# Designed miniproteins, single chains, part 73

Each design is a single chain, and the fold is of that chain. pLDDT is the mean over its residues in the fold that is shown.

## One batch from the design tools (miniprotein)

Design m2536
Fold by ESMFold2-Fast:
Structure m2536 (fold): chain A 68 residues (1-68)
Amino acid sequence: SLQQQVDQLQQQLQTRQQTLDLVDQSIADARARGAAPEDIAKLEAGRDSVQQSIDTLQQKLAQLQAQL
């Protein structure tokens, strides 16, 4: 059902948001330790990838909710 798909996407969004929080924590920790700019840039690229995944899931969720 559409409701089951909505529920599943919401769970996936929660998981991805937790991943984003962990990446943000890793970036903050790396900056606090004075990590090389190259290492920080790599973490930021990883964050961008997770954010894109969240954006895609949010778009799908909005489309499904519009059908309810």
Scores: mean pLDDT 88

Design m2537
Fold by ESMFold2-Fast:
Structure m2537 (fold): chain A 100 residues (1-100)
Amino acid sequence: SEEEIRKKREELRKEAREWFEKQRREIEELVKEKKPDEKTREEIERLLRSAEFLLTMEDYEGAGEKLAEAYRLLGEEDKAKEAIEKGRKLQEELKKLDAA
């Protein structure tokens, strides 16, 4: 039903937001721990703003890619790969809802 699809889309948006907020906190903690230079910190802040903007546009794959770039600047390749995978998973769930 249209109502059930709407509810699932709202649940997906909530999951995506909670995922993003967790990634933002983890990246901010890594910045405090690793103390990158000012240019790297500014680039990470721009990437986080870009990721949040993409999240609001329901571009979850794009949001994951921007989060991955921020993790890579911090030397966290495994976390970067996880961010890409989660973004793709959220985007595929959205595509399934659009096809229904």
Scores: mean pLDDT 90

Design m2538
Fold by ESMFold2-Fast:
Structure m2538 (fold): chain A 87 residues (1-87)
Amino acid sequence: GLEEELEELLEELRKELEKLLSRPDTPEVIRQLYEELQPYLETASLPEQVVLLAGLLSLYYKLTGDEEKAKYYFELAKEVLRKALEA
């Protein structure tokens, strides 16, 4: 169901983000935003967690020049948010 798909997606987003945060060249603004998001992620719903992490990944790729991945994660965040608001 939708919850199972969102749980799998959340795991993939977390793995990607942890991989990027382990890099020494990661923009400081991404590290700061991730730290500021931690208390919100702990209390957020499953769709909200996916939207927040996908949004952060989109920003990371935008700042590092990967326009295609930035657009991918931005559209992913928009679609999950749209479905959550329509439910």
Scores: mean pLDDT 83

Design m2539
Fold by ESMFold2-Fast:
Structure m2539 (fold): chain A 100 residues (1-100)
Amino acid sequence: ELEALKAQGPALYKKAEEYYEKLFPTEEEQEKFEEKSKEILEKLEEAIRNLDEEAVEEQLEELRKLLLENSDNPEAVEKFIETLREIVRRQIEMLRLAKA
């Protein structure tokens, strides 16, 4: 549930969006990156659903590499990945609690 993810971490989600906009300030840049990152994000969502922490970390590292290849702002990349890792960790925690 993407809506549940947004509800659980609205502040973290907004923070991730702010860093993403700093990395890709134009809609064209964002669209191009979304196309390049689609497979990584799909695999990340699958890893989250499977509660596979190793697969999550692998996909976050792949995303970090792709961001560094497509951005000249390594500080914003690091902050974005750190924020996303916290969002994902929170989502996995909530999914584990829901599976009674």
Scores: mean pLDDT 77

Design m2540
Fold by ESMFold2-Fast:
Structure m2540 (fold): chain A 81 residues (1-81)
Amino acid sequence: MKVEVTELSEDTLEVRVEIDLPGKDSEKKAPEEDKAIAELKELVEKKGLVLTDEEILYASVTEYDENAHIHAELLLTFKKP
């Protein structure tokens, strides 16, 4: 998992999360995606910001032999309440 934080304003942060997922179910209920969001929420909560939007920017599925591999990029938007 890779995380990039960009400040749009003093009240708004965008966080990009890049995730590589094994397994086909991961593309719908990605445990790493949920964990990444939870961890980022904790960090951002300490800064007084809340998650307002989440978007999937990329979703690429590669299947080789018996394994599905998903590369996903999420955009999370946090804002002061």
Scores: mean pLDDT 67

Design m2541
Fold by ESMFold2-Fast:
Structure m2541 (fold): chain A 59 residues (1-59)
Amino acid sequence: SSQREQLSTEYARYVSQSQQLLDQGRELLKIDRERGQQLFQQAQEYQQRAQQLGQQIAS
């Protein structure tokens, strides 16, 4: 259904964004530890949102 397709698309976006933030955070830690840590926190938030969407898709 369209709802499941939308959830799957959102899931993919959060997974992709989380990975991008992790990559940026690793590079930023070399220059600015505080900003790097902030990006890691944002990545964790996106991972949690992806997990919630994954549960909705599975149900």
Scores: mean pLDDT 84

Design m2542
Fold by ESMFold2-Fast:
Structure m2542 (fold): chain A 100 residues (1-100)
Amino acid sequence: SLRDILQQMIALAEDTRRRVQAAQSQEEIRAVVDAFHARFTPLLLQAMNEMSKVDPRKATIRGFYELSLLSEIDLGARQGDKEGVLAALDELIARLRDQL
């Protein structure tokens, strides 16, 4: 169900946030974010597909917003901006919770 996918996305983002917080180098942050991106993207596509069956406009808006946050997380990781990565993850988690 959409709820189950959203809960998986939240759990993954929260686990990723903890791992980024614990990371001591830019290389560790990049590795954590790369792993997150690979696992999160299929869940995002599944969530968009399920949401589009009920509300295509909402699915499109939410999907693009979440893709934008993924881009911010990736950019922050590449720039060594740990605080920026954490802020973007917190925003993503809050946004996903609003959809439950």
Scores: mean pLDDT 88

Design m2543
Fold by ESMFold2-Fast:
Structure m2543 (fold): chain A 97 residues (1-97)
Amino acid sequence: VNGDAEKGKKLWQEYWVAMHGEDGQGLNGAPSLQGIGSRHDDDFIREFIRYPTRYVPLPPDAPIPPEVAAAVPRGDMSLVLSDQQIDDLVAYIKTLK
């Protein structure tokens, strides 16, 4: 990917830490993403970021920002994130062990 892992970490802490944890260990029914970069390619991880509700339903009271909460129940994070921000997240997620 053409992503920046440090920018991805910042986005992770802002939008995903409540569901996946700071180390990607998985919280509130969200799957662990640790080691995912060794099991799946960038396209799979990108698809998972764009459409997380295809695999994991989000709790309606999850502690996430209102704009993310509005976008994620519709199953499309591209309403909140640019393609570059998604690539930044892919780069960061690939660092999780």
Scores: mean pLDDT 61

Design m2544
Fold by ESMFold2-Fast:
Structure m2544 (fold): chain A 85 residues (1-85)
Amino acid sequence: AEEEAERRAEAVRAELEAAIADLDREAAIALLTERAERAIAEKDWITAAVAYALVAELLRDDPEAFRRAFELAAEAARRFAEELA
C-alpha cells in the first residue's frame, strides 16, 4: 500500500537527514546526489526521490539548481508509482 511506501520514505528521510546533519551544504549535496544515483541504479525509487527532494531543499536559494533537483525527485517518485516497487 502507499502507506507502506510513505513509512519507508520517512525512514529513508530520517537516515539521510542524520547522515548530512554535520556536513556543510556542498558536502551534503554531494552525499545525497551519490546516494540518489546509487538508488536509481538499484531501482530504489523511494530512496532516489527522497534524496533528490533533500537536495532541492538545500538549493532553494538557487532557482535553476532547485528546479533540476525537484524534477529529478518528481521523476523518481513517478517511476516508483509506475513500478509499484
Scores: mean pLDDT 82

Design m2545
Fold by ESMFold2-Fast:
Structure m2545 (fold): chain A 67 residues (1-67)
Amino acid sequence: EEFLKELAEKHGLPEELVRKAVESIQALNDLNNETLSEEEFKAEVERALRTIKNGRPGGLAAAQALA
């Protein structure tokens, strides 16, 4: 999954953390019956990762709210 590796390198985060963020956003979108384009999905993931990197551990809750 090149997308996860690129995001991990870009944001300086472990791939496992990036994968969990992606899975959480996907699960929330599925729960809300949302269909996002690839670009919209990438934007949500990148925003979530930036929140985690720039903020505190609580940024994950904010990232989930973005989905």
Scores: mean pLDDT 66

Design m2546
Fold by ESMFold2-Fast:
Structure m2546 (fold): chain A 61 residues (1-61)
Amino acid sequence: MEEQLRKLSLEELEELKALVERIGAQEIADALANGDLQTAAEIRAALERVMARIDRIIAEK
């Protein structure tokens, strides 16, 4: 939930964002390499939503 993310410091949110981006990019690359375009698209959409949520909370700090 968004409230859990608000409990994190700015530094912790930036670390979480970097980790999510790194893992998401690897999962997308693996899905694309396997020809799984649907899974790649779903992961990309989920990553975009998570990143937008983290960015909004960072902006509120």
Scores: mean pLDDT 80

Design m2547
Fold by ESMFold2-Fast:
Structure m2547 (fold): chain A 61 residues (1-61)
Amino acid sequence: SEVDAVLAEYERIFARLSPEARARVEARVAAWLAAHPGLSGLEFAEARLRIAREVLAEQRA
């Protein structure tokens, strides 16, 4: 499914993050969810993936 594909990509990105970067993803996701009540599962999965990608881009190799 589309949700499963998004979740798989999120898992791949999250595995590449440092513990500090993972904490940043969790904090930003929590803030985003507080601002956006009533999301579908797909909307949540896509937003979480977008946030994880942003944090990965901020993390220098």
Scores: mean pLDDT 83

Design m2548
Fold by ESMFold2-Fast:
Structure m2548 (fold): chain A 67 residues (1-67)
Amino acid sequence: EELRRVRRLATYYKNTGILLGLKDPEKGAEAFRKGAEEVRRMAPPQLADEIVAEFEKLAEELRKKGE
């Protein structure tokens, strides 16, 4: 129940960050950062660590492409 909400929220920020990153890598990275913050506030630590790691990876990919 709560886990479904957290994963849905993570998916929303992931999709938003990817779409925004196509136009503006800084906006995409900001969306990933906000997603990580929201997940940290709402999720149990173990689940938060997994999802935050995915957001960090996505932000790093945008950073590499942005140069």
Scores: mean pLDDT 79

Design m2549
Fold by ESMFold2-Fast:
Structure m2549 (fold): chain A 61 residues (1-61)
Amino acid sequence: MASEEEARRAGEEAAEAVGKATGIEGEKALQSAINAARTAGQLGLPVTAENAVKVAAAVGK
């Protein structure tokens, strides 16, 4: 589970890691990270930066 606040915070923290993993930076990396964090919560995973990166890598394909 994840509130929008939790997803946004995890996304903010994951934005740099997602940017490095995907080659995207700035607002696009932030948006992808927030979406990934939200998806992690929806899948029943802890809403963390690490899980956001894993989800972004999987879903972003």
Scores: mean pLDDT 73

Design m2550
Fold by ESMFold2-Fast:
Structure m2550 (fold): chain A 84 residues (1-84)
Amino acid sequence: LSAEQQAALQAVQEAARALGEALAAGDRAAALEALERAKEAIRRALEAGALSEEEAEELLRGLEEVARLLEEGLSVEEIAERLE
């Protein structure tokens, strides 16, 4: 991996951790913000060649599911439990 690809992958991992932390904290607003950051990090990693198209699609699908559960009014704690 190039330094750019490695940085892009680290950004994806950091965004995923931030989302998990926001969900564990019960902060819906922070969770929605972290979702947007994670989506952007995945797109950048795909563009840098750090993720395959298939990997990026799977990750984005997972984020869309979390967003849907948040919109449907599931508690943030329940969503965090499902991700563990």
Scores: mean pLDDT 77

Design m2551
Fold by ESMFold2-Fast:
Structure m2551 (fold): chain A 81 residues (1-81)
Amino acid sequence: SSLISRLELALNNVKKVPTLTKSETSRYVASHLNVIAGEEEERLGRLEEAVEAYITALELQPDHPLAVESAKKLLTKLKSL
């Protein structure tokens, strides 16, 4: 599945970056908003839109804890479907 592959690639990229630095703090807010959007899309059953939102959150801030955890949960859900 393309959705599973995209989430796995995004999560693999997280492993290659350091933890949040002071210079990355401004990007955290934008990442957090995309996590909220992804959670809302997931609640509405719009799994493709949820994937896009979580990927965007991880691209903005790869070590955002909520983005990582939400992406992992959605990946597990997609693999169980």
Scores: mean pLDDT 77

Design m2552
Fold by ESMFold2-Fast:
Structure m2552 (fold): chain A 64 residues (1-64)
Amino acid sequence: PSLAGGLQGVFELERQGLLLVPFSTAVKSALIGAGYSLDTAERLAGLSREEQRELLERLQQATR
């Protein structure tokens, strides 16, 4: 699933210290690349890291 995969990938890169751009920029780019609209990507990228982690957990539960 594209949204959960995109968010997980950004968290993984940040955890490894490989994020060369601001976390919000990486989230926005990953979501746009996954086919989400710019507006949706901007809103989700604006969440705190804790909120984005909670979102990832909820998306993983919702993904079938």
Scores: mean pLDDT 70

Design m2553
Fold by ESMFold2-Fast:
Structure m2553 (fold): chain A 89 residues (1-89)
Amino acid sequence: MAQTLLETSRSIRRLIEEGRIEPGSAADLLRGVVTQALISGALDPEKAREIIDLADEARKAYNAGDVERARELALEAAELAERAAEAAL
């Protein structure tokens, strides 16, 4: 689980950095993957909550038309998910 989360978070981060995914879609994917990791006990609940909150803020920013803010928040969520997954290994 933690290894899969690490690889997935790293992949999403690259897609955001390369502009190959919409920030809102990236936020939705991160929220889903982190929620699954939380349910399976693979992540610290406090860290999972922080990532989910960032992903939710990214989606809200995207819906408001603030694409740059959404991208920054989605990137933060992806980076935090990657670090949390590394710590869980």
Scores: mean pLDDT 84

Design m2554
Fold by ESMFold2-Fast:
Structure m2554 (fold): chain A 108 residues (1-108)
Amino acid sequence: MEELLESIKKVVEELLKKGVVSKEAAEIFLETIEFVYKYMTSEEYREELAKELGLKPEEAERFRRSNLEEVAEILREKGKYELAELLEILANSDSPEEALLKIQEKLK
């Protein structure tokens, strides 16, 4: 997982050097990837996030088992609309490059 995150960062840096994406899109994308990485790898982070969202214990248990699209819906319901949209972009993209380009389009 740590090697995967590092690999993704290198892809982003290459696209930035080529001028294919803006620094703003790259920063938003990397922040979203770090959120996903923490959510997928850290039970403590999921518990903290559930507390921040004000979820009841039974809702938090479902949240911990949610895929990215389900997490995006919960975030939207709790008023975190921008993060929800970013997670939907990641869920609908098969590669870091595709996700980053979609974020770039959103910022037009």
Scores: mean pLDDT 76

Design m2555
Fold by ESMFold2-Fast:
Structure m2555 (fold): chain A 109 residues (1-109)
Amino acid sequence: SAEEEKLKEAKIKEIQKLIEKYKKENPEKVEKIRKEIRKRIEEGVSVKELLEWIEKDYRETKDSLEFAVKVAILAEETKDYELLRKEAESFSNSEIIFLIIDAVKKKKE
């Protein structure tokens, strides 16, 4: 519905603002995460394994914002939003991962 679409767009916009604020406040930590993700991609680690690694870290820290930032960086580095979305479908938190992917995609469009 039009109302459901508006709610989804509002959530995407809020996620985008939170991620951008985190990146501005934690530039060194963001760069460290980005370098680790790039290194793993270059070493042939799959998108699924990277998502599992991010999910495992979230289970240990319970830091939902850091989780969102890591997923956003993964989306930015892979640039394969369709593959990332497909691999995320099997995760219990797939809906929030989809919103994060959409937030990254909309910023670049």
Scores: mean pLDDT 86

Design m2556
Fold by ESMFold2-Fast:
Structure m2556 (fold): chain A 62 residues (1-62)
Amino acid sequence: SSMEESLRRLRELVKRAYVEELERRGEKTKPPEELTEEEFKELARRVFDMILDEAEARRKKR
């Protein structure tokens, strides 16, 4: 299989992981298969910001 196919599968796995993380945190989101490229980028940014904010909060409260 080509590198392109491997990257496509990785992208799908990442989309699913981000959707699951947002749902776990009580955020509403589209199913990973319905996300456009732009929506996926925005979703990834939101998840990243949430994780960083939580990490910062945990460091300050410990």
Scores: mean pLDDT 75

Design m2557
Fold by ESMFold2-Fast:
Structure m2557 (fold): chain A 64 residues (1-64)
Amino acid sequence: MEAIEILRKKLGEKAEKDALDTIEKMAEDFPSLDEEKSKELAEDIIESFANMVLAIEKLIERRK
């Protein structure tokens, strides 16, 4: 998953741990979703989150 690789690279191992913990918790809370839809939803959420992080990084760079 490309978005997760970007997230790991920019934020390091701490962000990877926090992201994985959050994803695992969400999967436990919403087990009623169909397996195929759960996979697609998880991928969409991960990509959206990674894109948000990249946008925040760009905003920080603009301050320099």
Scores: mean pLDDT 61

Design m2558
Fold by ESMFold2-Fast:
Structure m2558 (fold): chain A 57 residues (1-57)
Amino acid sequence: SELDEELERMRKEGRVPDSLAATLSYLLGIPREEVREALRDPEAFEKAREALKKHYS
């Protein structure tokens, strides 16, 4: 899906689009500024992916 492709690009490039940063901040309860750093952790990345899949399901 486009979402999965976007998440992989964010992971590889270490940057987070503002729209996804805001959504992930809300879903994970993490300050927006911490979203980029959180996504660098493989465990946190998988939690973010699952949260987004559930949100868009």
Scores: mean pLDDT 73

Design m2559
Fold by ESMFold2-Fast:
Structure m2559 (fold): chain A 94 residues (1-94)
Amino acid sequence: SLEEFKKRIEELKKKYLEEAKKVLTPDQISRLEQAIDLIEKYALKLAEIYPDYESVLEFTERMLEVALKLAKEEDLTPEEIFQRAIDEVLGYRK
């Protein structure tokens, strides 16, 4: 259901923020939190068009993994983290 999908997105969001607290500075965490909010909005919109919730969750988790890495390794804005995570997961990961 959509409600279960939303709950699983919130659980993924919490998981990656807890990992972030172990390895990132407060500034990096703040930028990652903003990027995660953009990723969540994108995932919710995608699920409305393509109600394969498992595929959308897998895609979202890969974006969150890339976003965490970028927030740690590069000085990017939240919008830049979001855009690069999409690019890497969708077609630029080759």
Scores: mean pLDDT 83

Design m2560
Fold by ESMFold2-Fast:
Structure m2560 (fold): chain A 71 residues (1-71)
Amino acid sequence: LAAIIRDALAQAGLTQADLAAQVGLSPATVAKVIDALAAGLSQAAIAEQLGISAATVAALLAVINAKLAAA
């Protein structure tokens, strides 16, 4: 799953820095969110583990989905 998500982002021309800028996170935090999603964690669990809001996790996923749909 992590490989599929990263491959999809690469095909869409997205970098972790681009995603970080869109949601106000560091690129390292974006990488941790992607890894946690690939591990099967819920948005609430990711928010708790990384110390960010569930709304921020949801915003990051919305940006990823919007960019993938536009690519």
Scores: mean pLDDT 72

Design m2561
Fold by ESMFold2-Fast:
Structure m2561 (fold): chain A 81 residues (1-81)
Amino acid sequence: EVLEKVKEAIEEAVKEFDSPTVNAITFGNKVIEKLKEKGLSDEVIEIVRQAMREAIKELGLTVDAKEFAEKVYELVEKRLG
């Protein structure tokens, strides 16, 4: 359930940017907004923030939205699974 809601929030954020590239911080803020709307706990939100910081270190600040989303989701799945 929690991981499915994280996936939905990330997918919804990707749709809003309709992008080849996005600013990773702006994208991350939209993901966090969607997670809060879905009623996820502060613990889960912090895991997603940590995953986003890690993804930014690997991919940089100007990223493909789908690639960044996939990397964030993979990192969250590892931490929650």
Scores: mean pLDDT 82

Design m2562
Fold by ESMFold2-Fast:
Structure m2562 (fold): chain A 97 residues (1-97)
Amino acid sequence: DPRLERLREAARLGWRMAKEKLSDEEIREIVERRKAEGWDDDDLAAFALGYYLATYYGMTEEQVEAFVSQTPEERRKLLVENKLSVKELAELLAKNR
């Protein structure tokens, strides 16, 4: 499944960036480049999940990949829906400043 492989790659990249202890600026540059390469909100959510699991739970790259691969479809959908809601709220708050 090319979609699942992209999500695994995104999560792996998040894990690697956490391990490399990259700055927020370096992370933003990589994310912007990946968005230009066709990453969508699902890919960004997988990336953020990989970074989070590595940083706060000390998961290995293999554990992060397995976690993303075994995530139920309903849970993935909830993560996507939650991410979109947060993005819409952030845009609304920016416009109301």
Scores: mean pLDDT 66

Design m2563
Fold by ESMFold2-Fast:
Structure m2563 (fold): chain A 66 residues (1-66)
Amino acid sequence: KEENIEFVKKLAEEEGVTITDEAAQRLVDLIGDNKTALKVAVKHLAEKVKARGRNTITAADLYQPP
């Protein structure tokens, strides 16, 4: 669990953004420990955050309405 949170934080840094501890925990809770799926999710979240002029992924960014 803790390893996956650190992995998610590293992925966010590689995309040029940061992620909060709460958002990283929620992402792991939603996706599980599949590192490939976590990488894809972090990349998409980083792109969304950057498009909004932000550089931090928060728990609110994890929800995607239909």
Scores: mean pLDDT 76

Design m2564
Fold by ESMFold2-Fast:
Structure m2564 (fold): chain A 57 residues (1-57)
Amino acid sequence: MELTEEEQEAIYEALKELGYFDFDKLKNILREKYGIDLSDLTEEEIVQAKLAYLKKK
């Protein structure tokens, strides 16, 4: 599954805001602050999206 660059950036920013990995809190931040619903993604897919965003910079 490929996320958009905007979705990858939002995941990175949300993780930075949290300062730690908590899947439930991350999903809430993404939904409320960025309007992104990741309820169908696994924790592994979210970690991969963060890594993909970092590689593109």
Scores: mean pLDDT 71

Design m2565
Fold by ESMFold2-Fast:
Structure m2565 (fold): chain A 90 residues (1-90)
Amino acid sequence: SEEEVKKLVEEIKKAIDELAQARIDMATGRISPEEAQARIDELRKKIAEATRKLVEVAKDNPELLDKAFSEINKAGTEAIRRVEAARAAA
């Protein structure tokens, strides 16, 4: 359903933000590289699982799936910018 797709997109976007924050926290010395890697690994698993569910739920609606991936891609691009800015400032 469209509601399930929205929930999965928000779950993926939240995980992307948390993954970016883990990289920022590592770059600023707030957490160790080991702690950052553990969080990143957990978040990557969550993203992979949510993405699999998203594809399955939206399999009969390619336009809805395209919109979902567009939103996820925008979140990913913004996350990369945040990490790069933090690394440049560190």
Scores: mean pLDDT 86

Design m2566
Fold by ESMFold2-Fast:
Structure m2566 (fold): chain A 73 residues (1-73)
Amino acid sequence: SEARKLGLQAIGYVLRAIGDELEGTPEAREQAIRDYELAIEKLKQAESVADEEGQKDIKRFIEHVEKRLEELR
């Protein structure tokens, strides 16, 4: 499904962001911020095409990613 593809892309961006954070440089922190922002965009796209249960799960995931992004900004 389209929601599954978008969700997998979002997971990919989250994994990249985590890798960037682990590098611990200011440049990597900026890259982590960009990757989390891209993950949120993909999750919002996935939410728009997901069923009701998928929407609930995606919303929780968005909240988690947004909280981490706030801590980095």
Scores: mean pLDDT 87

Design m2567
Fold by ESMFold2-Fast:
Structure m2567 (fold): chain A 74 residues (1-74)
Amino acid sequence: SSEVEKLKEEFKKKVEEAAKTIKDIEELQRTMLGLLLEAVDRLRRELGLSDEEVEKEYKELAKYVQEVFNKYKS
């Protein structure tokens, strides 16, 4: 749905902003994990996604987090 795409877009922007702003690697890891867990909770609770749909979206968002982390901190 458009709501799912909008949430994912907002999430990706927050992850990029965190990577650009947070200099401490451990703080960045905690912040990125927090953002990921918040996004997953919102997909489930606010948008009513099934466990299977949440798992699929989680996998995609987690890959994005790893990619951004590696880009800025590798």
Scores: mean pLDDT 86

Design m2568
Fold by ESMFold2-Fast:
Structure m2568 (fold): chain A 60 residues (1-60)
Amino acid sequence: SLAEEYEQKAAEYYGEAVRAAREDALASPPATVVSPEALARAAEHARKGNEYLREAVAAR
């Protein structure tokens, strides 16, 4: 269904958000905070995921 397609896209974007944050964390010493650039990329991916989740709800 259309809702399932949007839910899948949301999952993909959320996955990219987690990956962006994790890549920065793995590149830095454990005591170092994740970079603002990595947080900005993660936030943008999460925002896209949220948009697709809203579309999935609307398609029900």
Scores: mean pLDDT 72

Design m2569
Fold by ESMFold2-Fast:
Structure m2569 (fold): chain A 99 residues (1-99)
Amino acid sequence: EELKEKLEYVKKVREKAREISAGPFAEIDRRRLELLKKHGIPEEVARRSTDAELIAKLKEKGYSDEEIEKFRNELFDLDVEYLKTAVDAVIEAKEELKK
């Protein structure tokens, strides 16, 4: 009965959350590219490679297992920040749409 209205509300929340998160997401993406650039991975390769492919490239460059683990942890921290930013944007979007 109210399913259509609820789906339209969800769509509005998602669109508003996308607007709110656009800047923060761009900053997280910039930090990820800078992290990869620090390890000799150019932006074009970074944008087209999976994390597994990036790790394989670092191993080819002679990175130790300890250096690889640190790199994985840095990528994981960025993923956590991305998820938190997404959740915070949805919460803010819901509050704005209550007005």
Scores: mean pLDDT 81

Design m2570
Fold by ESMFold2-Fast:
Structure m2570 (fold): chain A 77 residues (1-77)
Amino acid sequence: MIKKITDPEEQALYDEAVERLSVALQRYLAEHPDATFEELERMTLELLEQIAKELGIPEKVRNDLIRDVRAALEAAR
C-alpha cells in the first residue's frame, strides 16, 4: 500500500485533491476559528473523501491520500 505514485495522471489527481483540500480547510478554519483539532481531523477526512469522489480518484490513490493526510494532521500539532 505504501508506495510512490508513478502514473502521471494519478499524480495529477493526488496533487489536485491536496490543493482542493487545502483551500476547503482554509475556508473551514476562517468560518470556525475555534474548531478543535479532533473536529479539524474529522472534517479533513470527510472533505478528502468528497473531493476524491468528485475527481473520480482511484481507490489506490484515495488510500494514499487518506494515509498521507492523517500523517500530516498528526505532524501539524
Scores: mean pLDDT 77

Design m2571
Fold by ESMFold2-Fast:
Structure m2571 (fold): chain A 79 residues (1-79)
Amino acid sequence: SPPVTILISYSELAKKLGASVSAVRRAAERAIPEVEAAFPEVEVRLTKRGVEVTAPTIEAAARAAAHLVERIREILESE
């Protein structure tokens, strides 16, 4: 089966978290190494509109995406 990609939109996440797009992007850049270490089967890519999380299964992609969103929230709340 082809790999599954989930897009986490900067603008949509910024709206949900009450933050700027630039703040979400900076938090994502800080969170990515932690997510990659926790989910070695997952590839995370920064794009202009958001973060692409690619994995062999939808379950793996969803778990990594959820972890990334939680870590972004934590980083923003600590600033």
Scores: mean pLDDT 87

